Designed miniproteins, single chains, continued (5). Designs and how they scored, part 27

Each design is a single chain, and the fold is of that chain. pLDDT is the mean over its residues in the fold that is shown.

## One batch from the design tools (miniprotein)

Design m16913
Fold by ESMFold2-Fast:
Structure m16913 (fold): chain A 107 residues (1-107)
Amino acid sequence: SKEELEQKLLENLFTLLQKAIDYLRSLGREEAAARLQEILDEFQKKVNEGKSAKEVAEDVIKRLRQLAAEADPETRAILQKVIDHIERLLKAYEEGKEPPEVELELP
């Protein structure tokens, strides 16, 4: 159902952001990981405030694009893969389709 697709979008967004944070930390990119954690914390706050999954996803994309623009090339490449995956999740949701699995292949 549409409600189930919305819940899956939110769960996949959370999982994807957490995987990206963990990966950045594993590379010693503590500042980028901390800034991404702030995006994840704001995501959770907006979900708790009753914002739609679409509005939350669009805001996350906007904030990730801003972070990527100021990042080093390796961090930017990681953030771009996250953005691309979120855009695929959002498209699937808008089309009423099952979202693709969270297969974040990071370099």
Scores: mean pLDDT 83

Design m16914
Fold by ESMFold2-Fast:
Structure m16914 (fold): chain A 61 residues (1-61)
Amino acid sequence: SAAQAAVEAEFQRRLWEVAKRYLEELDKTTDEDEKNAVVLRFGDEARRIVAEYQAQLAALA
């Protein structure tokens, strides 16, 4: 459906923007502990985006 396609497009856009931002943060980070913190924050953000995507798809059913 058009609604499902729109939800998928927004999901892909959000993941790309988050990935771009966190890759930039990783590139600027020199400390190992800070790099680990960035990776954990990226993982949490990605999981939230996936959960929101799944909830939006469920709402369309």
Scores: mean pLDDT 85

Design m16915
Fold by ESMFold2-Fast:
Structure m16915 (fold): chain A 68 residues (1-68)
Amino acid sequence: SSELEKLKEEIKEIVEKDAKEHGPEPTDEAIRKILTLVQKAYDAGKISEEEVQEIGREAKKHIEEIKK
C-alpha cells in the first residue's frame, strides 16, 4: 500500500541520517522515532500486522547493509 511505502521510505531516511551523524549503530532517538511512526500507523489501521513485520525486516536489512 502507499502508506506502507511511505513508512518504509521515512524509516530508511531516519536510519540513513542517524548513521551519517552517529555511525552505523542506531541511536535510541532514531529507534524511538521509528517505533512511534509504526505504532501510530498501526493504531490508525493504516497498516496490518503483517506490514508491521515487513517494515521491521526492511529496517533491520538496511541497518545491516550500513554496518558492512
Scores: mean pLDDT 81

Design m16916
Fold by ESMFold2-Fast:
Structure m16916 (fold): chain A 77 residues (1-77)
Amino acid sequence: SPLERAIRAAVQAGVTEEGAREAAKHAYNGDPEKMARAVVKGGATGLQADTAAGSIAYAVGNPELAGKAAREAHKLA
């Protein structure tokens, strides 16, 4: 599925699977700040955090959230 591919990509970029799946749950709830915290807590920094948050938002079918989640992840990382 698109979501499983986004989670695997985040894990390959250094995010824990737990952090990536937590970010996906928050993406379904439309919460970009909690998504950002989940990927950063999972170990993502800088551009990796931006990319992981944005890709997960896209994969759950919430593309409007992708830019917001990426910006919030960038601020935290």
Scores: mean pLDDT 79

Design m16917
Fold by ESMFold2-Fast:
Structure m16917 (fold): chain A 84 residues (1-84)
Amino acid sequence: LSNEEKIAVLEKAIAELEGLLAAARAGKVSREEVLRALARLQGSLAKMGITLPPLVVGPDDSAVALLEAAIAQLEAKIAELRAQ
């Protein structure tokens, strides 16, 4: 995949996570559901050659906090790819 194609994939992933973030803020998704969604996303990105460092997750981190951290990590990866 080109850097442009990787950026497009990451932008779609951010949109999906922003949807989950809205649902988490409304109390409609559990922390466990968010962790499963993030694991599936990381696996899909890895298959496309996009490797992210593991998120540092505290035992009491909320679903909202986990999603905000994941979105920030994807945004940082887009910035890295745009610079190179």
Scores: mean pLDDT 81

Design m16918
Fold by ESMFold2-Fast:
Structure m16918 (fold): chain A 71 residues (1-71)
Amino acid sequence: SMEEKRDELAAEVRKLLEQVRAKAREKGNQSVLDTVDALENQLEMLEKKRGPLEQLESLLKQARLLADALG
C-alpha cells in the first residue's frame, strides 16, 4: 500500500542519515552534520504531516548522495 511505501521510505532515509552522521562526526565534517540535521527536520515534518511520497523520495536521494560522497 501507499502507507507501507511511505513507512519504508522514511525508515530508509532515517537509516542513511544515521550512517552519514556517524561518518561525518568521525571526520569532523560540520557542513555535512548541518545538512543531516536539516534533512532530519524535513523528514520529521513530512512524517508528522503525512507529506507526499515524492518529497520522501527526494530526501532518500539526498541522503544517498551524502552517504556515497562520504564512503
Scores: mean pLDDT 85

Design m16919
Fold by ESMFold2-Fast:
Structure m16919 (fold): chain A 80 residues (1-80)
Amino acid sequence: MEELKERVLELLEELREKVERLKEEYPELKEKADELLEELEELEERLKDPNLTVEELIGIALRVIGMELDVELLEKKKEE
């Protein structure tokens, strides 16, 4: 569990950096970026729960992957 949790935390940090960069580059996306950053903070807090199950951790990981795809789609829409 700890190893998977560590990997998810690393993904959250990488995604946070991408969202913050997107917000700086495209001010018109600030509202959407702020919503994503808020959700990332909520997911990080959930990962700190000592009662977190493996199933819940997998669910969080899948959500982080979904958010990564959302960010990639936003970048493609604005950069091309």
Scores: mean pLDDT 79

Design m16920
Fold by ESMFold2-Fast:
Structure m16920 (fold): chain A 92 residues (1-92)
Amino acid sequence: MAEELIKRAEEIIREAEELIREAEELRRRGVPELAELAIRHAREAIELAKKAIEYAKQGKLEEAQRYLLEAEIHLGLARIHIGVARLELRRR
């Protein structure tokens, strides 16, 4: 259980770091507002996932799970903003 929570949190961190790189590219290509929103949500996902790892290591599995769920939400929001930014660029 704790190992699974830690593994998922590490996956969220990795995905969020990739989304930040993609958002930085989209910002350079002319959609800075959506890219900045994606970066903010991806950074929040990383912070929340790190808290989930910390609580899981302490055996506080309920707190770890709550932080993990919040991290998943922010990761999803980052993906949505990147998706909208990509559509904006196709329209131009």
Scores: mean pLDDT 89

Design m16921
Fold by ESMFold2-Fast:
Structure m16921 (fold): chain A 74 residues (1-74)
Amino acid sequence: SREELAKRSLEVLLEYLEEVDPELAKELREFLENTDDINKITEKVFEALSKLSREELEAVFERVHEENEKLRQE
């Protein structure tokens, strides 16, 4: 479902950020703990992504794509 894909994508993003920018990962996690507003969550995710380099963004999209493909096939 869309919700499952969104949760998986966010999980992959957070796992990647833990490796390359743990401060950003912490900030995003703390933000998510304090809000259920989908618009605010979406804005915060875009802010996090905007701080990544082109190579980092490509790595994130590759990992998200792989996880989504696994979920889609099963």
Scores: mean pLDDT 73

Design m16922
Fold by ESMFold2-Fast:
Structure m16922 (fold): chain A 68 residues (1-68)
Amino acid sequence: MLTEEQLRAAVDQAVALVRELAATHGPAVARTVAEQVFEELIELARSQGHEEVVALIEERRAALFAEI
C-alpha cells in the first residue's frame, strides 16, 4: 500500500521521466510512456480511496501533455 505522500512523490518522478523522454526520444515516445504510467498511478490511487490524488494525477498529466 502506498501512502498519499508516496503517490505524490511517484507522480513527481513520472513527470520528470516523461519530460526527459520527450527531450531525448521525442513527444510520441514520451506520450506512450506517460499514458501507461499515469493510468497505473490513477488506478492505484483510486483503489486505495485517494480521490484527491487521482484529481492531481489527471491535472498533472493534462498539463504535461499540453507542454510536450
Scores: mean pLDDT 82

Design m16923
Fold by ESMFold2-Fast:
Structure m16923 (fold): chain A 82 residues (1-82)
Amino acid sequence: MKKTIDRAEDAVKSKNSRDLNIMSGIFSLIGGIYSTFGKKDISQSFHDLSNSMEDQSKDPNSKSKQSQTKKSIENTKKTLGI
């Protein structure tokens, strides 16, 4: 998990639209898995992260979207206890 989050942070910093889209898809899948196990808080944090990364991928140079994605990453780390 930590390596996957590190990769997400790198995608945000590099402003690479393709990497942001790929990571968005990965986090959507992870959120779905946690949802099937009844881990709603963790599932929601991954879905929020997925959505913020998708939004940033559309405007990679947007400082507000980059900030929102960073906030979503930090929230996901907190829900995982990382």
Scores: mean pLDDT 82

Design m16924
Fold by ESMFold2-Fast:
Order: structure tokens, then sequence, then C-alpha cells
Structure m16924 (fold): chain A 74 residues (1-74)
């Protein structure tokens, strides 16, 4: 595999930050509207897989664990 370019590393950080913000927003939304869990969690899982190639293994695993925690709480 080729080493990541500096722009790819920056893009990965931006994607990770955006997904962390989306998770925080989802957590707040589900606290008020727990009935939305299947739709919200489905969208988060889709986005995580869509952007997997831009995330480090550590970033992906951290986001996946948070989604699983939300799923378990639902």
Amino acid sequence: PLPPAPSELKTGEEVYAALERALANAEAHLARHPEAAPSVLGTLRKELEEFRDKLSEEQYERLERRIRALEAAA
C-alpha cells in the first residue's frame, strides 16, 4: 500500500471530526426522540462505511464502538 498523502491525513481528520459531531447530535436527538433510533443509527452506520477509506483503523473502531453503544441503549 502507498503511504497516505498529507491532504488525505487532513481529510481523515475532518471526516472524523464531522462524524464525531454527527454522533453527538444523534445522541442528543435520541435523548428527546428515542423512536428515531432505527433511522438515525442506520444513517450513522451507512456514513461510517461510506467514509471508512478516509479513516484510520483507530478512528473507525472508536466511531463503531460509539454507534454500538447507542444501539445497545436503544
Scores: mean pLDDT 75

Design m16925
Fold by ESMFold2-Fast:
Structure m16925 (fold): chain A 60 residues (1-60)
Amino acid sequence: APVTGVVEVKDGEAAKAAAMAVPGVLEVEVSQSGEKFYVKITAESEEALEAAKAAALATN
């Protein structure tokens, strides 16, 4: 079953692009609260989700 996680990032656009480049990522949603961006990642596996979260956080 698909798995979902959320990470806080400084640049929502860069983080979304980085997460979407990871194999096994199905969907990436960016939301903003104040000056912070949050990236919600849906992936086909826990392994793909952790890789996508790491890629998104690396854009900070």
Scores: mean pLDDT 82

Design m16926
Fold by ESMFold2-Fast:
Structure m16926 (fold): chain A 65 residues (1-65)
Amino acid sequence: SAAEARAREAVARYAEEAAKLSDEEVEEIEERLRANTELTEENRRLAEILLAKGVEPALAAEAAA
């Protein structure tokens, strides 16, 4: 599936960065992306890092639409 393929690609690119994130940092990034759905390069990078951590951010759904 497209979602699974994107998650796998995110892991390949951001596994190390995702592994460094604490649960609190993951929640903070999720809240930031929910509050700000702008498709900036930074928000896209944060969304990919969350996907690598196993979290589905709001930006992933917007990118699919």
Scores: mean pLDDT 68

Design m16927
Fold by ESMFold2-Fast:
Structure m16927 (fold): chain A 87 residues (1-87)
Amino acid sequence: SHSIEQRFKEIEKLIEEALKLSKQLDPETREEVERNVKNAQDMLEDLKKEFAANDGQLSPVQQAVLTTLLSSLYFEIKRLKNLIKRS
């Protein structure tokens, strides 16, 4: 559905923001963010494949994964912004 496609775009935007914010932080924190981003990208690609395979629909379990991924990325962005303020 259109709402799921918008959530995919939102996740992609949050991934880009996390990577940009990580560039302002120490190398160790940057490496942690890069690993988290890779995991998020892999999960997003799996969800996109399932969405395409099921005529633009996700199962309830897959929708829960999508919601968790969004929440996780919002939390990561907030944490990174707080770390930058302390630097």
Scores: mean pLDDT 87

Design m16928
Fold by ESMFold2-Fast:
Structure m16928 (fold): chain A 90 residues (1-90)
Amino acid sequence: MPRPTVSDEVLEEILEEGEELYRKGDYETAALLYSIVLYYRPNDRRALLGLLESLARHAGLDVARQYYERIRPELSPELAAELDAYLAGL
């Protein structure tokens, strides 16, 4: 298996940094970091939830929902169902 351009350990560190920035209220930078993770792992649950929540906090719930609707066809059916339930609860 070819070595990925970005290691799994680096992606995990980016996720953790995004979660830390979200806790500090830096939703814009948190959203950026989650987007980087999703570029390498399109179906990463933690990154998708973090991005949607960060977008809702930074740009508004409408922006988060519009983004989700755009990417939904690219997600696994199981993950799409999970995120549909999550967003319905927001």
Scores: mean pLDDT 80

Design m16929
Fold by ESMFold2-Fast:
Structure m16929 (fold): chain A 69 residues (1-69)
Amino acid sequence: SAEQNELGRKAVEAVERGDVEALEKYLEELKKHLNKTQLLAALHDLLRLAESLGREDAVRLIREYIASL
């Protein structure tokens, strides 16, 4: 949906900025809107981005979310 696409973009922007608090907020919202398979795919995409940018705090948060699924 348009809302899911907007939340995904905001999560990407939060990773790019290194804003871990904003990232956590958007991940909690995505968790409410996506099923486990969709959320896992989105988390792996965000993890790859965070690793490529050296965003260590974002990497840790995203890995914790993946492990909790």
Scores: mean pLDDT 88

Design m16930
Fold by ESMFold2-Fast:
Structure m16930 (fold): chain A 73 residues (1-73)
Amino acid sequence: AAHTARLEAARASLTPEQREKLVKDMVRKLVEAHRDGREIRLDTDEEAYALQEVGPEIARAMREGRPLEDLLK
């Protein structure tokens, strides 16, 4: 799908260090928004890529009743 191709292109444009930083930034953004009851807005393909990488982990933590703060450790 075109969406998958865009996410793969975003991943390929980033260094491993940049990918790790974006993923960590997205985890923090999601945890803070969840605590504050705010919606997440995504403005770039890189942010969409980071959300795709982190989303399943956050969903799993919520399903298992783990504190979202543990994902920031």
Scores: mean pLDDT 70

Design m16931
Fold by ESMFold2-Fast:
Structure m16931 (fold): chain A 85 residues (1-85)
Amino acid sequence: SMMDQRRQQAQQVGRARTDMSITYSQLLSQYRSGAVSRDQVIQSINGQYQRVMDQIDRLGRYDSDFAQQMRDDNDNRYRDIVNQV
């Protein structure tokens, strides 16, 4: 059903956002310790942002309003992390 597909896609977005949060924390730690360059951190952040955005686009086929809220959240998280590097 459309509701089952919506639930599945929402769970996929949730998992991608959790993975992104863990990765962002690890990247900040590595950057602050000098283990990675700013350019490497930005490249990795961009990759995570795009991965989450792709998953939100899939959700949007079933729930456009929730997908828009998730895009806004993803943009805010991206801005916050980029401002820290």
Scores: mean pLDDT 89

Design m16932
Fold by ESMFold2-Fast:
Structure m16932 (fold): chain A 90 residues (1-90)
Amino acid sequence: AKIEVEKVVSDDPVAAAEKRAAEAEAKGIVPVVVIESPSLSEEERERMIELAAETVKKAIKEGKDVLLIAAGETEEAAERAAERALKKIE
């Protein structure tokens, strides 16, 4: 079981993350998507991060490989998404 982190930068981060998640699922890898967007409320961000962390922890306990997809419109946004998710997983 392993966790791989992928940063996705796109003007449509949701669509880009969904495409990468589908590709991961096709390979038997558990996709976990975290998106940083200015349209998200702080509560929505926190719920998303908590759900992502729980999903990763469960998959790892089951011996599954995980791809954490951190997506945003900029490199900085994708980095923040990854950082927030990893902090909750650790």
Scores: mean pLDDT 83

Design m16933
Fold by ESMFold2-Fast:
Structure m16933 (fold): chain A 56 residues (1-56)
Amino acid sequence: DEKKKEEYVKRIREYAEKLPGAKEYVEEIEKQSLTSVEEAAAALEDAVKALEEEQK
C-alpha cells in the first residue's frame, strides 16, 4: 500500500502544479488514507483535463 500511495501522491503533485491553489490541498490529502488519495488523484486529473481543453 505504501508504494501505491506514493504513486498517487506523485500524480497528485504533478496535477497540482497545473492548478492554482491545489498545493495546500495536496499537502492535506497526502496525510489521509489511500482511498482519499486515490479519489483526489481522479478529481485532480479531471480538473487538469478540463483546464488543458480550455488552454488548447
Scores: mean pLDDT 75

Design m16934
Fold by ESMFold2-Fast:
Structure m16934 (fold): chain A 93 residues (1-93)
Amino acid sequence: MEEVLREMVELAKEGKSVDEIAAFLQEKLGLSPEAARFLAYMVKAAIAKLNGDEEKAKEYRDEANRALQALSGRTAEISDEAIDDMVEDIEKL
C-alpha cells in the first residue's frame, strides 16, 4: 500500500487527472471503478491541501464523498480530519 500511495502522489503532483489515477489503481490493485475513484479523489484533495489550494481540496473531498456513497450504498461523509490523516500519511512517505 505505501508504494501505491507514493505512486498516486507522484501522479497527482504531475497533474494527472482523477480518471488517470483511478485507472492506475484499477490496474495495480484490481479495485472497482468506485473504489479507485474514491482513493484518487482523496489523494487529489490531500495534495491540493498541501499546496494551499483550499477550494480544490474541498471540491475533491466532495467528489470523494460521492464516490464513497456509491461504494458503500449509503450516505457517507469524509471529514476534514480524514483528509488531514491522508496528508500526514503522504508526508511520512
Scores: mean pLDDT 78

Design m16935
Fold by ESMFold2-Fast:
Structure m16935 (fold): chain A 95 residues (1-95)
Amino acid sequence: MKELEERIKKNPNDANAYIELAKEYFERGEYPKALQYYLKAIKVDPNNAEAYINFAKLLKELGLYESARQAATEALKVDPSNEEAKKLLEEIEKQ
């Protein structure tokens, strides 16, 4: 994480650094931090389908199915052919 935090300090618009930092917090079970950094990644680059997909996965893990559905739908608006986003949306729709 220190290397990712240094990347963000040098370039606050590095959406990929925010995504990787959010994934690290998600793996540690630090969900509020993971949410913060996924939202920052989306704000920095709203055309990044990966940010929306990972955000939707976290929201699903938290039981926030309507928010997860919205995030997965945004990923498909950015990349309509994204198979991971399609599969994730199908999984969420079952809830």
Scores: mean pLDDT 84

Design m16936
Fold by ESMFold2-Fast:
Structure m16936 (fold): chain A 95 residues (1-95)
Amino acid sequence: NGLDLLQQGRLDDAIRSFQDQIDRDPTNWQSWNNLGIVLFRQGRLDDSLRSFQRAIDIDPNFSDAWLNLGLVLQRQGRFDQSQQSFQRAQQINPL
């Protein structure tokens, strides 16, 4: 449901959907990652970063969250930290 709302460009509705999922299961790293993606699309970079960091804290082997964290850090001009996040994503999934 949240992903469908995101695909429709309904960003605020997508955020509410992913927050509802997190409220029900705060250990669902996929929901934290999806929330981060929506927040990034809104330009809410600090909120996006915290959501991706939470996904990584739950599952440090989730390569997509490391990749997404790197993209947020790059948008913030934090290039050294961005490179480290991309390297971690590549180390987890070398494809």
Scores: mean pLDDT 88

Design m16937
Fold by ESMFold2-Fast:
Formats: C-alpha cells, sequence, structure tokens
Structure m16937 (fold): chain A 81 residues (1-81)
C-alpha cells in the first residue's frame, strides 16, 4: 500500500506538471507494477487508481524493473476524469 508520504509526493508532482512519467512492468497483467520515474515509489495500478489517478500506457510494459533515467518512461499518471 502507498504511504501518506508517497501519496503527498504524487499529488505534488501532479500539481507541478499535470502528468507524472512512469514505468509499467508486465509482471501481473491484471494489476501491473508501476514505478514513478525519478522517485523510489513503486505501486500497483489498483493502488494508484484508489488515489484518483489514471494510468495512460504510451509504450509496451517492461519485463522487469531496471535502472532508468528520469527521461525514460512508457506511461503517464494523471488525474482520473
Amino acid sequence: ALSAREAELLHGLLATDGEIPVLVVDDDPADPLVHVVGTPIVARRSELEALGLELVQLKPPLPSLELTSSEQYNGLLRPAA
């Protein structure tokens, strides 16, 4: 489960940029693992949706979490419509 501190950080990033770059991992197709780029935050899609966030897939999911630059992402988080 996401901590209160992690939820606060996500809301802060959204307030700044409107969208948050993420890496989606194809570890569980029913509830994929999501890494928030440039942060230590790793959460399931369902946990992010519970915060009122929408996951937008831009590129195919990764097979595993790897070290990435802050400019490398395959998805975006934004407020749910």
Scores: mean pLDDT 74

Design m16938
Fold by ESMFold2-Fast:
Structure m16938 (fold): chain A 87 residues (1-87)
Amino acid sequence: DVAEAVARGRDALRAGARKLGFSEEEIERILAAFDRGFAEASEEALAEATARADALAAEARERNEGLSLELAEALAEAMGNALALAL
């Protein structure tokens, strides 16, 4: 069931974001990014979201910064896109 796969993905993201200390509003932004990635899925969109996440992660490593909201949103969008393409 596609709806169950999406619900499980959302629940996992919510739990992970909460554990990392994101606020309720930030968690909703992360989930919205996942939903957009799923709804607008294409190989090109996945490549773009992945490249953006990789660039943000590289910047965070160079600055010794943790997981930013922007990086979490980019990762969630890529995850949503990948899930849609895998179904």
Scores: mean pLDDT 83

Design m16939
Fold by ESMFold2-Fast:
Structure m16939 (fold): chain A 74 residues (1-74)
Amino acid sequence: SSKINQAIEYGKKGVEYARKGDGEKAKKYFELGSKVGPPDSSKLFKKGAEYARKGDGEKAAKYGEQGMTLTVQS
């Protein structure tokens, strides 16, 4: 349960920073979420980090939110 809660918190921070246009912090938090989240959620968090690195905050946030949704359902 604690790893699920950590993945959700990291995903939430990643989405927050992606929406603010802070791709560097968004990438950092999505990468942290991918380390503690379930495999399917981790793949989505890694896509969020990739788009954050590219400066696409909208897609980064979308993948981060999908990663959080799957994490909650696991």
Scores: mean pLDDT 86

Design m16940
Fold by ESMFold2-Fast:
Structure m16940 (fold): chain A 72 residues (1-72)
Amino acid sequence: AIELPPPSASLTREKVDELYAEAKKSPRAGEAELRELARRAFAGDDEAALRLVGLSDDSDAELLERIAAELL
């Protein structure tokens, strides 16, 4: 059987649960932190993408669209 390696050690189910729980308990991230996480996520950092989703509120949607436009 062909077995694919895991995406990364940081993306195990347990790690995903920890990152979401931690992000939801963390204080709201500022624009600079969200911009840095978005840049890393666009570079292929899946952990940064997961943290960005966990730290973002609905009110951050316009900010995230602006950051995406700046990076693209």
Scores: mean pLDDT 63

Design m16941
Fold by ESMFold2-Fast:
Structure m16941 (fold): chain A 72 residues (1-72)
Amino acid sequence: SEWKELAYKALEEVLKKFPELSEEDKKAIQEAVDSSKSIEELKEKLKKVILKNPSDILKAAALELISELEKE
């Protein structure tokens, strides 16, 4: 899907901006993108990642990805 290609490009840019993300945090965001069927579902999954994880860096990365998706 065209939106999923854009989501993966946005994810790659976010991962470059937050290189200190743990492998577990990277996997959580990657799985949210990979398993989502729409931009709306992806944003909801990213919000759940933010709520479940105490990591400030993961929250910042997930919010950055949501912001990039809202520009599309």
Scores: mean pLDDT 79

Design m16942
Fold by ESMFold2-Fast:
Structure m16942 (fold): chain A 95 residues (1-95)
Amino acid sequence: SAAFAALSPDGQRLFEALSKDPGLAHLSDEERAALAQALIDRFGSIEAIAEASLAELQEIPGVGPVRADRIRRIARKLAGLSDLPGVEELRRVML
């Protein structure tokens, strides 16, 4: 889309990943592009978004707790930080 083509390379990667998340699939291309751009503008990189706290992500307009968690998970996956087999096991031990 035209909105996607206007994004930075990191913004395009983030847009594609947001488009694959079932909890964000209901957003329009323009809404996903605006979200991806706002995240890159605020944090600078996918790696910085991955290291951001949920509270920092919630500073973005339209980002609540559920969306912040999804964004951080997506960014961590793109940065190579969260798709390790042990992540679910760590969550089970901490609960």
Scores: mean pLDDT 74

Design m16943
Fold by ESMFold2-Fast:
Structure m16943 (fold): chain A 89 residues (1-89)
Amino acid sequence: EDERRSKLLATLEELARALRDGAPEEEINKLLEQISELSGVPKEKLIKVLELADKLGLSPAEKAIAIYYVTVEGLSPEEALRKARGLGA
């Protein structure tokens, strides 16, 4: 469990860097697949979180935090985004 969580957090950091650096969609998709496998959350749900985060103007770090809330705490995309935004204010 701890190893899986550590790998998930490391992959979320990689996702945050990729989003910040404007990485190709193929690289983002690979990271989302890894996060999906580590968390059991469907990739489509993770994509929805990132799309909503972009519309709300969240930073790459806040996007990664929102994915953490969805994958670790089981929050809805909307609730995860609300909480992630509050941490950057």
Scores: mean pLDDT 80

Design m16944
Fold by ESMFold2-Fast:
Structure m16944 (fold): chain A 107 residues (1-107)
Amino acid sequence: SAAQAQLERIRALARETLEASEGKSPEEVAALIRAMLDEALAAGLDLEEVRDAALSVLGEYMARRGLVLSDEDRQAIADAVQAHRDDPRAALRAVIDLVVEAIKRQS
């Protein structure tokens, strides 16, 4: 089905992005995730599913490095999502930037 094909494509993009993230800096990984988002949106894929996949890639990248977000960083992410609730693309970009800065402080 079309829905199944879309989900499979989103999962393939997420796997490819995660594999490409190996050995990369947080800033390089952020660029890879933004490229994945732009490609998925240009292909007409569901924005919420793409968002979930992008956040999953970030979470797995962090987990593989033993990195954890502080309560302050989690609050900043929640505030950014709320501030951009009417623009999911802007919300995602803000979250990516905040996560990259949090990782850089721990590295």
Scores: mean pLDDT 78

Design m16945
Fold by ESMFold2-Fast:
Structure m16945 (fold): chain A 103 residues (1-103)
Amino acid sequence: SLLEEAKRIVREVVERLAKEGYLEPEVAEKAMELIEEGKVEEAMDLIMEELRRKGEFEKGREVILELAPALEALALAELERLGLPEAELAEARERLAAAIARA
């Protein structure tokens, strides 16, 4: 469910950026393909690289904040996969959410 949540967040960002003209159709298609393959971090890197290449630094800052919950979800999914106890996972989630909110 955490991986699916991360995929959902990044898909919504890709669709919006493509609609707004920040991502070329071929870049948006590649990002969606990476998301479907579970390569969510690679999809995020592709988005950020394209915005940087276009000099869209202010939009890039906004997108980093929008993608932060997806990064949190991926990190928590990995900790859960490694068998972190639910109580410790909940504490880690609270710490990551606080850190992201302060970024």
Scores: mean pLDDT 81

Design m16946
Fold by ESMFold2-Fast:
Structure m16946 (fold): chain A 70 residues (1-70)
Amino acid sequence: SMEEEELRKLLEALVKQMEEMGKKIDELIADLKAGKISKEELQKKIREIIEEQGKKLKEEVEKIKKEIEA
């Protein structure tokens, strides 16, 4: 059904966004440990990543819905 396909694609998009966010956070933590960024920069960049990934997820959800309805 269309609903089943929509749910599958939404779940896949969510998992992908979570994996990409985790990778970026791990890179920032590695940079902090290496002394390349400050704790304050880490906090700011993590906030920016969360905001950006949330926006991208909303856009992907909207796109998937339109593609399924087309």
Scores: mean pLDDT 78

Design m16947
Fold by ESMFold2-Fast:
Structure m16947 (fold): chain A 78 residues (1-78)
Amino acid sequence: EKEAVLEMLRLAAEALRAAIAGDLERAEALVQEMAELAKQHPEAGRKALEIIVEAVREAGGDLERARELLERRIEELE
């Protein structure tokens, strides 16, 4: 379960990096990977979404800040 959460958060951080770089096609592909994992691990998906939403909310729409916050939470879970 925790490994699935961690993998989804890593995909989210990569998606944010892609979005920051302006590569929206790559960002969408990474989000699709997360959705596939969430389909197989729904409780982990819910937990990952809570963490992602909180990071984005705290960042106030700043994608670079959101990525930094997600990476810190990934380290905390490791």
Scores: mean pLDDT 82

